Designed miniproteins, single chains, continued (5). Designs and how they scored, part 42

Each design is a single chain, and the fold is of that chain. pLDDT is the mean over its residues in the fold that is shown.

## One batch from the design tools (miniprotein)

Design m17530
Fold by ESMFold2-Fast:
Structure m17530 (fold): chain A 67 residues (1-67)
Amino acid sequence: GAVIRRAALAELQRVTGLSRETAERLLEMALDGASREEIVAALRELGLSDEQAEAGARTILGGVAAL
């Protein structure tokens, strides 16, 4: 529900430092079936380190799994 989505977005922003709008787009990509590799590539394109990109992707995919 909305509470879980909001919590996932807040955690994603905390882990990655990305804006709410960017975090929402990444979560939408995962909900639309994007692979871990695609999400990591998108995070790296946004200037995150490999470690931050992997942590961000894990947070996104964990959030999707909880929905």
Scores: mean pLDDT 78

Design m17531
Fold by ESMFold2-Fast:
Structure m17531 (fold): chain A 70 residues (1-70)
Amino acid sequence: LEELIREGLRHAREGERALAAGDLEAAARHYREAARAYREAAERASGLLKEQLLLSAEALEERARELEAK
């Protein structure tokens, strides 16, 4: 569980760095990978943690879609 959350955090940070560098395509890819890791973590979680992981995944997926639309 913790390892999947750590993977999600790493990808989210990579996405932020790519976005800061102006690489929208790389940022979108990293955000999607972060969301995938959080969704997998959510399958092993329960209660509030599961809800937080799913909300984080949805937010990252929306950010990726917006970047891809540009």
Scores: mean pLDDT 84

Design m17532
Fold by ESMFold2-Fast:
Structure m17532 (fold): chain A 56 residues (1-56)
Amino acid sequence: GDAEVQALLDKAEELRKEAEKLRKTAKTPKERLEAEILDGLALLLEGVAKLIAKKS
C-alpha cells in the first residue's frame, strides 16, 4: 500500500543522508566503500517501492 511505499522511500532517504555524511568524512578506502554500500541499499529500497506502487 501507499504507507509501505512511503516507509521504503523514507528509509532510502535516511540511508542517502548517512552515505553523504560518511563520504564527506571518509579518509580510507574502507570508509568510502561503506558509503557506497549505503547508496546501493537506498537504490534497492527505491526499486522495491516502485514495484509495490506499480502493483497497487
Scores: mean pLDDT 83

Design m17533
Fold by ESMFold2-Fast:
Structure m17533 (fold): chain A 66 residues (1-66)
Amino acid sequence: VLRGVVPGERADDVKEAVAAVPGVLAVGTRPLADGRHEVTVVTEPEAVADAKAAAEAAGASVEVVD
């Protein structure tokens, strides 16, 4: 699982970029009080690196959570 943050205006771009990665099972965002969105990405283990790279290229900051 990947978790992180993205500016709210880029949340849809991150969802689109991450959903295109093979092995991504789900992606979601939740609004935060400061205009950012929390991003959660559920992937197959082998897709973690590609999903992280896609999210970061789209403007998110994400980390692996167990």
Scores: mean pLDDT 78

Design m17534
Fold by ESMFold2-Fast:
Structure m17534 (fold): chain A 66 residues (1-66)
Amino acid sequence: HMAEAAELFRKAAEALEKGDVETARNYAIQAGRILGLTEGEAQALADALISHGPKAARFVADVLAA
């Protein structure tokens, strides 16, 4: 469960590194849903990660994979 969410956040970070904000948003929302967040919470998380950039998304992925 956590490993699947970690992989999705890693993919979100990779998408942000490529400038693909929409793909990153979709991966972050999917990861949020896996973590049990509501649709609104998952969207808010995705917005926060996009605003802080790819390093923030990688940090979240690394923490969940630990």
Scores: mean pLDDT 84

Design m17535
Fold by ESMFold2-Fast:
Structure m17535 (fold): chain A 57 residues (1-57)
Amino acid sequence: MLEEELKKIEELLSEGEELIRKGLESDSPNSQDLIKRGQELIKKALELLEKIGKGEV
């Protein structure tokens, strides 16, 4: 159902954004790991959004 995919996208974007924010705020060796994890979550969200746009859900 489209609603489940939208919920997953929202969760991935929210979590990814939070991790990137924490990484940018800490400005420490751990910050790059947090940013990378956040970017991967956002990438997954964008992939799901693209599938919805193509009607592949």
Scores: mean pLDDT 78

Design m17536
Fold by ESMFold2-Fast:
Structure m17536 (fold): chain A 68 residues (1-68)
Amino acid sequence: MKESIALFLRLVGDVLADMGDYVEAARMYLRAAELGLEEAKEKAIEYAKKALELDPDNEEAKKILEEL
């Protein structure tokens, strides 16, 4: 079910964020939001921005923000 997959992706994103992997965290949150988990959209934006603060040339973080 989409909801269960979205919750799993959000959990993975939370773990990645705790590890400091902000780009991968933002990607997991974006996928969760695309599956209908609206609260994950704010987290995707937050961590994609944090990734860009550390590396302004990060193309993956820029793409995540463009998809939001």
Scores: mean pLDDT 81

Design m17537
Fold by ESMFold2-Fast:
Structure m17537 (fold): chain A 69 residues (1-69)
Amino acid sequence: SLEEGTAILREKLAPLFGPGLGGNAVGPDLRPLATWPREEVYRFLREGRGAFPPLDDETAELLADYITA
């Protein structure tokens, strides 16, 4: 389910982006993306930028759903 998928994704990414994806010393704050259209968030995650690496399709879909929920 989306809830289970986002829980797994959060656990996997928390060390990189912090709990709630607010960023930390390692990864950027992803909270501003919550105001973007889901499709734009998904595209951003798939493309990556600077220190933010491109994510695979499955991870990008789950994370885009989580951020824009």
Scores: mean pLDDT 66

Design m17538
Fold by ESMFold2-Fast:
Structure m17538 (fold): chain A 92 residues (1-92)
Amino acid sequence: SLVEEARRAVREASEAFARGDLPTAQAHIDRAVEIAQKLYEEGKTEEAERIMRDVLLLQAAMEAGHREVAEGFAKGDPASRAEAERLYREMR
């Protein structure tokens, strides 16, 4: 499904960033955004918003340079997700 493909793209972006592969991480983020746009077009607004939230949190971790946060986020670690949300709030 598109939702599963988007979740895989976010995970692969997190893993690429954790190993320092920024171009690959950005390519996977771009793919997740593309899928979120398609979900919006299909009226699946809640699913699209969840994917976009994950993208924004990962981008915040990437801008802060916290590879360990991105790695934990890819593995579904709640503490790493909470840290990514803190970083996102601090960018405002």
Scores: mean pLDDT 83

Design m17539
Fold by ESMFold2-Fast:
Formats: structure tokens, sequence, C-alpha cells
Structure m17539 (fold): chain A 65 residues (1-65)
């Protein structure tokens, strides 16, 4: 699994949950998944993936307002 594949898996998970869970629950699930999947990659690769994940969480937050 590449860092980009891990990022996509987490982003797809966030999108699948946006109408089923609160933003706080989605953040917890996404953080746990990111810690497990991104711990295998360099800090630079993990930071880039986290930035993309945060952007998706912000979109969900805006939609739930």
Amino acid sequence: MTAEEAEKEIVDLIRSLKNKKSIEEIKEIAQEKAEKLLSKFSEDEAEEAVKRIVQELEKVYEEQK
C-alpha cells in the first residue's frame, strides 16, 4: 500500500460516513485509521496525506452546518 492509497482509503471512508455519523465521530474514526495506515510511511508522506484528509473533513463539516 502506498501513502496515496492509504489517503484514498481514509477519504473514501470519510465520504461514506458523512450522512451516517457526526463530524466528531468521523474525526475519531479517520484519526484511528490514519494512525494505523500512515505509521508505515515517512513523516513527510504522512503529513501530505493528513493535509488531504483534513480538507475532506472540513468539507463534511461545512455540509453538516
Scores: mean pLDDT 79

Design m17540
Fold by ESMFold2-Fast:
Structure m17540 (fold): chain A 75 residues (1-75)
Amino acid sequence: SSEAERLLKEGEELFKQKKYEEAAELYKQAIELDPDNAKAWRNLGQVYSKLGKNEEALEYFQKAADIERAERAKL
């Protein structure tokens, strides 16, 4: 949705400012609106990696990859 896209953009701006916890909150809100948004899951993984939470980061990256594979399978 356009709302999820705005939240992603705002989260990306916070990430660039190294406001990782605030960026994570916006990415989580984007996921609540569009759970199949692979970019939001990947961006969450990047935030958790920056916070040193590597196991959670891996789970979020795997979720993004799963969504992208499912989307490619429909093409």
Scores: mean pLDDT 87

Design m17541
Fold by ESMFold2-Fast:
Structure m17541 (fold): chain A 104 residues (1-104)
Amino acid sequence: MSVEEYFESLFDIKDEEKKKEMEKYIALALGYLHATQYDELLKELIKDEEILKEYEEALKLPVNYKKALEYFEKAKKIIESEENPNEKALTLLDRLIELAKEKI
């Protein structure tokens, strides 16, 4: 399964307000993690210019694994709050949470 399908699953949220919160938390988490390998994919999936600006600003700060972890955990709570939590989204978030924890 492609990395793209896993990232797309993070934003497969019917509630537009929750979807924007998810986009913000994922962007900030990846920014603080300095996960620039996902830069092009993130910009393709998130069209909110303010969220992308916050991502770019986080990338300019020193890497912060604790903040990255906090935002991934907030993102996971949004997915878990859905009537049918997306298993691909949870799998990706659990992997990203583990990666952040290993670096703390």
Scores: mean pLDDT 85

Design m17542
Fold by ESMFold2-Fast:
Structure m17542 (fold): chain A 62 residues (1-62)
Amino acid sequence: GEIEERAKRILESAVKALESGDEVLRRVLEHDLGREFVEAVERGDYEKALELIKEKLLESLG
């Protein structure tokens, strides 16, 4: 669905940002998507990272 497709695009962008090693971008991602999300991406648990993005998108919709 649209939520899953949007979450996948967010995940792809976040992976690229974290791979850049930019500590400012890392802190922005921790604030916006949560520390657990950043830790999931860093350990290669993309399935968990995707679930966390989907939860955040659902919270934003009401």
Scores: mean pLDDT 82

Design m17543
Fold by ESMFold2-Fast:
Structure m17543 (fold): chain A 71 residues (1-71)
Amino acid sequence: MDPDAEGPPLRVSSPEAAAAFRETVAELRKQGRRIRRVDEADVKTPEGARNLARVLAGDTSLAEEAEKAMR
């Protein structure tokens, strides 16, 4: 498998946000959390990306803030 041929699990509008999302998803999965896939969500900031990853892991307390980052 070629890592350069693969995009992120969702669209991310900045490299910092993409890195933050992947890092947070990896940490949550390492903790045994299941992350839901979202292909049509865009995030613009690293904080928004981390919040989105937590929401996808079942933390709904940040759902509105994650939605703002995706719009």
Scores: mean pLDDT 61

Design m17544
Fold by ESMFold2-Fast:
Structure m17544 (fold): chain A 80 residues (1-80)
Amino acid sequence: SEEELIKKFFEWVREGLEATQSEEDLERFIKEVNEKYKELKKKLSPEQGIILGTLAIAFVTEAWVKVRYPQAPVGRLEVP
């Protein structure tokens, strides 16, 4: 199902984020996420493709901040 494809992508990208510690890891992670996104979006509805893209952007952004700005305060806007 499309939901299972999204779930598997989430699990895979989470593992990749956890493994990303260096600039080299970040470059590899971005490349791998981009290729996986291109593959999976062809199999998804437009709505599920938006969800996939949002997850991809979120995890890549987190990895980028983790590697390049490790001292940046993780200030979450607490939305009630």
Scores: mean pLDDT 77

Design m17545
Fold by ESMFold2-Fast:
Structure m17545 (fold): chain A 95 residues (1-95)
Amino acid sequence: SETEKKLEEVFEKIDKLVEAIRNGAPLSEVQKLLDEIEKIISEMPLKEQRRAVALARAAVDLEIMKWIMEGKPVPEAALFARDRLDALERKLLAE
């Protein structure tokens, strides 16, 4: 289905987002990936939007936790991604 294709596409973009954060990519690259993720999510039914944003947030939260556990400073881009995905999740849950 079209929704299944969008879910696959968003999961691939989430993997790229986590890799960008892990590799210390600039905030502009992380912002672009988040814009792409949010656009794909917006094209899905509400149930799948909620699923996709929850998975994206969980992936970013896990990456942040790894940085904390390794005693490394969490990149600003990672915190930005967390806050943006949290805001989107809260908005979608209010629907």
Scores: mean pLDDT 87

Design m17546
Fold by ESMFold2-Fast:
Structure m17546 (fold): chain A 68 residues (1-68)
Amino acid sequence: ADEYLKKGEEYLKQGKINEARGYYMKALAADPNNAKALYGLGQVEEKMGNTARAEGYRARARELDPEL
């Protein structure tokens, strides 16, 4: 789970948005309550121009981790 999260972050920094999404989704599949993976998916959707979906992921992340 943590390995998938780290890979998602690394690919996002490289601008490899589709690969970043894939790894964040794998992290979320391993732990559905992974607030950081949900936040990462929000960043992915924002970079793709899907603002409403990005806000949805961030809202879910904040429900799990209010300090995020």
Scores: mean pLDDT 83

Design m17547
Fold by ESMFold2-Fast:
Structure m17547 (fold): chain A 62 residues (1-62)
Amino acid sequence: MEEEKILEEVRELAKEAELSEEAIEDLIKKVKTYIEKYPGEGLEELKKGIEERKKQLEENKK
C-alpha cells in the first residue's frame, strides 16, 4: 500500500537524521495517525514533506 511506502521513507529519513529509536517510533505513530485522519490528502502532504526534507538534506551537504 502507498501508506506503507510513506512510513518506510519517513523511517529512513529519521535514521539519516540520527534520531533515537524512541523518537523514530513516536514519529511513525504520529504519521500513521495523520494518514488515518486524512486519507489521501494526508498522504499527499506527507509526500511533499518528504521531498522538501530530502531537498534540505542535499543543500546542507554542500
Scores: mean pLDDT 74

Design m17548
Fold by ESMFold2-Fast:
Structure m17548 (fold): chain A 70 residues (1-70)
Amino acid sequence: SIKDELEEAVKEAEKKIEELKKNKDKEGAAILRDLLEDFLKYVKKHYPEYEDIIKRIEKLIKEAEKFVNE
């Protein structure tokens, strides 16, 4: 289902941010943040009922921004 695809995409992004932090890859984190912002806009527009997914994406954006600014 589309929900399963969105959940998998969020799961992969969660893994990716941890990998980027481990490698101290701030440039990669900035790119991921920009991709996540576009993803957030897409999910809010087409699937606003998936509030749990939206919140997870918002959390990842904040986490990426915090890491980039460290």
Scores: mean pLDDT 89

Design m17549
Fold by ESMFold2-Fast:
Structure m17549 (fold): chain A 76 residues (1-76)
Amino acid sequence: VLDDEQIEELVKKAEELAKQGDELDKQGKRTEARELYLEAAKLFSEAGRSYLARGKNQEAIKLFNKAAELRKKAAE
């Protein structure tokens, strides 16, 4: 079971991976950017599931929305 500090660290890792993906996409490295977006989306989904398990529905929804947006970027 993840505590709030562990969930926060997952979110920080996901944000950093998404940022790295954005930089690679700006450089035209779309395949590498896609891989980072999918990894970041996975971490946001894991963090969101952990917040849901703790009854923090609003925090979970925000993270699931971030994951969905990154999956959308990966599909383009």
Scores: mean pLDDT 85

Design m17550
Fold by ESMFold2-Fast:
Structure m17550 (fold): chain A 83 residues (1-83)
Amino acid sequence: SMKKRAENLMNAAKSHQAAMQKEIDAYLKSGDLEKAKKLTEQTIKVLKKTARDLEPIDPESAAEIQKRVEELEKFKEELEKEI
């Protein structure tokens, strides 16, 4: 079932991003900008992989994950300005 596969990939990606965001926020609060940046970069790589895996089975879900990647890339650029 392609629909179930797409749902599982989306749920895994969203859960992973939420967990990583908690860790990123903790680093930001402690002033560990380099660690926040590194974890953001790792999260971007995971989401880019998920978007590629989704594209042939659910292009709309792939586009949603790509938008999340774009938002994280902008966030990373803002972090780089503060380092």
Scores: mean pLDDT 88

Design m17551
Fold by ESMFold2-Fast:
Structure m17551 (fold): chain A 80 residues (1-80)
Amino acid sequence: MDEFSRAAQELGDILLSSAKNKEQKEYAKLATRKAASYAMNGDLEKAKEVVLEAAKKLGASEEQIEKALEAVEKMYEAAK
């Protein structure tokens, strides 16, 4: 897997781990795709905003939020 795809999968796994039902899982997948799109287009701030909002809505722990933001930064670096 390329580095971008790997980081996107890491983000998806983190957000999905916080999802408690089917609707939340679909939301986590959508948020992951949206964040990946922003990161790929060089918009790190918007990518982080999407992830932070999604993680908070899903009730992610502080540690999960930190890991999710790290995954977004990895996607941004890989997209350069």
Scores: mean pLDDT 85

Design m17552
Fold by ESMFold2-Fast:
Structure m17552 (fold): chain A 67 residues (1-67)
Amino acid sequence: SRELAVQMLVRMGNLSREQAEIVVDAAEEALRTGDEEAAIERVMRELGLSREKARSLLEGAKVALSM
């Protein structure tokens, strides 16, 4: 669920709730469009994170969204 994804990112990703919601929003968009690269670039720009960190957070968000 979306709320589980947000909570996981806050607790494990050391993100604010607002930052976690951006990551979850990007992950949902990637699942709809299949454009994972666009989601990674969005998270990097909006949160100032490295590509590796952005990718890791998006992967975790996608898993949590499927729960």
Scores: mean pLDDT 84

Design m17553
Fold by ESMFold2-Fast:
Structure m17553 (fold): chain A 71 residues (1-71)
Amino acid sequence: MKLTIEQRQEVLRNAAARLKAEKGVNDISPKELADFLGISVEELANLAEGKINPDEDKLQRLLEVAGLPLP
């Protein structure tokens, strides 16, 4: 599956919002978000910049963690 840049940004925003809510905090580190998503900090940065497309397993995990339905 291929995510647009806007869809990638939405997934990352929703994942960050969920992590903040679950931890009861307003700010999280990139490392905490990457760990929550099951990816590296480098993969998180590359995904946010649109430099990589996640494989199907990683994409499924990203969508599930962000609380978005599978496409």
Scores: mean pLDDT 69

Design m17554
Fold by ESMFold2-Fast:
Structure m17554 (fold): chain A 59 residues (1-59)
Amino acid sequence: SKLSKEELTALLKQADVDGDGGLDADELEILAKLLQEAGENPSGVLTDELLLHVVKTTQ
């Protein structure tokens, strides 16, 4: 199955412990576990969606 963009955004917000829109390594690990629980392939989703959020913080 596939998560909607809204569902992915909700999972990203859950993993963003600091609430600043950026994810560090610990928060990325939390997101990976949430994605696996939702039945998604974390490798694909983390590569595409997480890069957007990580870049927002690292830039």
Scores: mean pLDDT 62

Design m17555
Fold by ESMFold2-Fast:
Structure m17555 (fold): chain A 88 residues (1-88)
Amino acid sequence: AEEEQLRRAEEAIRKAEEAKEKKDYLKAGDYYFQAGFNYMLLERYDEAKEHFKKSAEYYEKAGDKQGAIAARAGILTVEALKRRREER
């Protein structure tokens, strides 16, 4: 399970970088969001936060306000999960 989620995160990052090179900022935002989500499932919260931040940046460049809001919600979710883990 963990190996599959890590592979999905790494593949999403490669696709995001490819989309970025092609200036397909909407797809770059989508793929960075997928990477952030998979790192969140792996409980790698710092890596998840980094990729949700990149997702928000590229959604903003694409003019996708809804995508940018979703990516920022991802950042807040990761921060809440990290805090909850520290309170255990």
Scores: mean pLDDT 88

Design m17556
Fold by ESMFold2-Fast:
Order: structure tokens, then sequence, then C-alpha cells
Structure m17556 (fold): chain A 69 residues (1-69)
């Protein structure tokens, strides 16, 4: 279901924030946008993070793919 998908994506963002505490606030913001249905804004935020942190691109793209499936 969409609700289960959103919950999984939010949990993945939370876990990523635990591994990268410097990004925790921005990842939490993305999660809030997703829960509010502001998907385009969340996708733009995650793309900006992937551009600033290329080492996280594969993980962030996987999260985006799960969200947009």
Amino acid sequence: SMEERIARVVERLRELGLRYPELADELEKAGVLIVLGRIDEALRLLERLAQRYPELREELDAIVSELTA
C-alpha cells in the first residue's frame, strides 16, 4: 500500500540520518514533506542532497525509486 511505502521510505531516511548526523535535519524534512504528500518538494530536496553528497547518490536514488514506484 502507499501507506506502507511511505512508512518504509521515512524509516530509511531516519536510518540514513543516524549514519550521517550532519544530514539528519534535511532528511527529516524530506520525510515530513513525503508524509504531507508534498512529493515534488521532497524529490527536489533529495536530489540536492545527492548533488552535494555524490557518495550517497545510489542510496538516495534507491529511496526515490521506492517512493515513485
Scores: mean pLDDT 87

Design m17557
Fold by ESMFold2-Fast:
Structure m17557 (fold): chain A 81 residues (1-81)
Amino acid sequence: GPPVRLTVRLRTATDEAVAEEVAPPTAAALARLIIAATDQLADPAAAVTGELTGEDGHRAALEGTAGDLRAAARELLAALA
């Protein structure tokens, strides 16, 4: 599909991380953004809430630990290569 602005915004009790990319809304693009946002967070055990949004109407809730979300996104990205 056409490129759209994709945003991942994550919050912990003490921190906030935002990653943004203009890309086609593929699983690979979404995985890269989750990795980029979680990499900004210092504590991999931190409880995270947040969302993934696209200007094309994509919306998904994100919840877990920073480390678990990063690991899942890395595994997904590797499987898509």
Scores: mean pLDDT 83

Design m17558
Fold by ESMFold2-Fast:
Structure m17558 (fold): chain A 58 residues (1-58)
Amino acid sequence: SRSIELAAKADAGFTDEQIKELVEAVRNGDEEKVREIAEEVGISEESARNLGEALLAE
């Protein structure tokens, strides 16, 4: 299916591990980890947080 996860992999270059880490960081309120993942992928911290929240809400 075309999920938010597939879009993240296709458009931002997220790996499966990075998506799992992002969801966990957002669940735990770990803003520092969200920033780290955003820097690794090359997106903004705000975009990473919004993506993680959207994935967590599924």
Scores: mean pLDDT 74

Design m17559
Fold by ESMFold2-Fast:
Structure m17559 (fold): chain A 70 residues (1-70)
Amino acid sequence: SRETLAYLYLQYKKKIEEAEAKLADPSVSEEEAEKLRKEIEENESVIKTILAIDEKGVKEEVKKLEEELK
C-alpha cells in the first residue's frame, strides 16, 4: 500500500542519514567509511525502487506522516 511504501521510504532515508552522520565523524576508519558508503548506496537503491512504484503518492503520504510524528 501507499502508506507501507511511505513508511519504508522514511525508514531507509533514516538509515542513510544515520550512515552519513557516522561518515562525518573524523574518528571513523577508512575501512568503516567504505562500509558506510556502500550501505548508503544500497539504501539509496531501495528508495529509488520505492519511488519508481508511486513517487507522487509516496511523497504525499510521507508529508502526512512527518506532520503526524511532530
Scores: mean pLDDT 83

Design m17560
Fold by ESMFold2-Fast:
Structure m17560 (fold): chain A 65 residues (1-65)
Amino acid sequence: MEERRYVARLVGLVLLAVGHLLDGDIEGARAAIEEAERLAKEMKAKGIEVDESLITEARKLVEEA
């Protein structure tokens, strides 16, 4: 299932970004969010529905850090 694989990867990237923020690694968190945003665009291009709310919230945390 291609959709399930993409969703799992997207969730993993958001969790990675949160982990980096908790460790004070803002650069690592930013890189993970950028990769998640890129993956979300790829998913949309393939017709896969994406809930971007988690990416948006994680990005706000990075920008506020």
Scores: mean pLDDT 78

Design m17561
Fold by ESMFold2-Fast:
Structure m17561 (fold): chain A 107 residues (1-107)
Amino acid sequence: SEEEEIARLYREGQAALAAGDTDRFVEVLEKLIELAEKSKDPELQERAFRLATQLVLDAIDRGLLTPEQAERVIELLEKAIEKFKDNPAIVEALRLTIERVRERLAA
């Protein structure tokens, strides 16, 4: 099911961050966003983005993102905002996450 796939991807993302595997983390983030884009269920879309933003915030807190990786994450989230512009809850969560990434780059 899509719910089981989201849960699996989130666990893979957490494992990647625990291992310091930032390339795998970015792959998981891309897959969560793609799954949200393919889903017709608003609740699954919101869940996928909630888990994706949690992974991004965890990566920031662990100090794992290089400037290049942080810029890639921002690009992915900005593209998602454009695709989900009619869902204010998703847009607001993604904007807040981008701001947190930018704040870390400025420090």
Scores: mean pLDDT 87

Design m17563
Fold by ESMFold2-Fast:
Structure m17563 (fold): chain A 64 residues (1-64)
Amino acid sequence: MTFEPGDIVRAVEDYEGTGDGGLSLKKGDVLRVIAVGDDGMIVAENLKTGRVGVFPASVVEKLE
């Protein structure tokens, strides 16, 4: 699955953000992608909380 800035994604599992800039997710959270890294990490805004941070692409799915 490929992600791009502006995509809407949903967390498929709970995730605990680690380090500075890490974003914790709850299963079912909906986010807007801001940037996609080459290391499999995504920067996105959680649309429920308004928080921005980094998490692995593997913990979200694209909403289609």
Scores: mean pLDDT 80

Design m17564
Fold by ESMFold2-Fast:
Formats: sequence, C-alpha cells, structure tokens
Structure m17564 (fold): chain A 72 residues (1-72)
Amino acid sequence: SAAENAERAAAHARALGEAAGLSEEEIRELAELAAEAARAYEAGDLAEAEALAAEAEARYGERLREGLRAAA
C-alpha cells in the first residue's frame, strides 16, 4: 500500500540518518522527505518525487556520505 511504502521509506531514511550521526531533528526531516517522495511515486507524480529526492540530496547527501564513511 502507499501508506506502507511511505512508512518503509521513512524507516530507511531514519536508519541512514542515525548511522550517519544526524541530529534527531534532521533525521525527522529526512524521514518526512522520504515518505513524501514515496507517496508522490505512488500517486504517479514522478516530477514531484524527483524534486523531493533532489532536496534530500542537497540538504543531507554530503553529510550522510561523510557520516556513513566515518562510521564504517
């Protein structure tokens, strides 16, 4: 279901943010962006899904990569 896919996307984003050492507030925002992107995909709004993914990458991509690299 769309709701189940959104929850799964949010859970995955939370796990990545935690592993990368993001703050609780940043993790919440990343999870919200992931859930919104998943809902947009389910609705067939590929442009909106891509825009939300690009925003997540712009805001957190570098910090996620650095944090995950440091944690490994």
Scores: mean pLDDT 84

Design m17565
Fold by ESMFold2-Fast:
Structure m17565 (fold): chain A 61 residues (1-61)
Amino acid sequence: HHMEELKRILERVQRLLDGFAAWLADAAARGETVTDFSVSLKRDANGELVLEFSATVTRAA
């Protein structure tokens, strides 16, 4: 059920975005600033669907 699995992944990503609100507050308390956030959905060489995400965090003195 690849299509159903994809939908589940997307739903998880949406929930993660909501959780970032608390994470962003914590990062700010650490003196770190999140400038960018990206989410990518791609396939491996084996044809498996994978979800990748990253965030740019910078700390200024």
Scores: mean pLDDT 69

Design m17566
Fold by ESMFold2-Fast:
Structure m17566 (fold): chain A 57 residues (1-57)
Amino acid sequence: GAEPSAQQVADQAEINRATNAMAEGGKVEEEYAALTERFGEAVAEAVLAAAEEQRAM
């Protein structure tokens, strides 16, 4: 099978880090802005939704 590229692994690690940071309530607006700049608004919205779901669990 095709293994994920180093860039895809790094991108997923950053998304996971940002999701956890936002779920913990740290610098949510800064993390959202950084995700929007790097990955686009749709990804930033998805990460925010995932962080809110993690915080509710």
Scores: mean pLDDT 78

Design m17567
Fold by ESMFold2-Fast:
Structure m17567 (fold): chain A 70 residues (1-70)
Amino acid sequence: SGRDIARAVGLALRQEDKALATAILLLAEGKSQSEVVKEIVEKYGLSQETARKYVEEARKLLEEAGVYSY
C-alpha cells in the first residue's frame, strides 16, 4: 500500500542519512576517501558505488567550509 511504501522510503532515507553523517565525520577527522568508503561499506552494508557517492557528497559539503544542514 502507499503507506507501506512511504514508511519503507522513510527508513531507507534514515539509513542513508547515517552513512552520509559518518562520511562527513571521518573525512573531517582526516581519513582518506578510500578509507571512508571501506568503513561505510563494512559498517552499513552499502555497495562500493553507493559508498563512493556518499563520500563525494560529504566532500562537497566539507569543501563548503564545513557548513552542515540541521
Scores: mean pLDDT 68

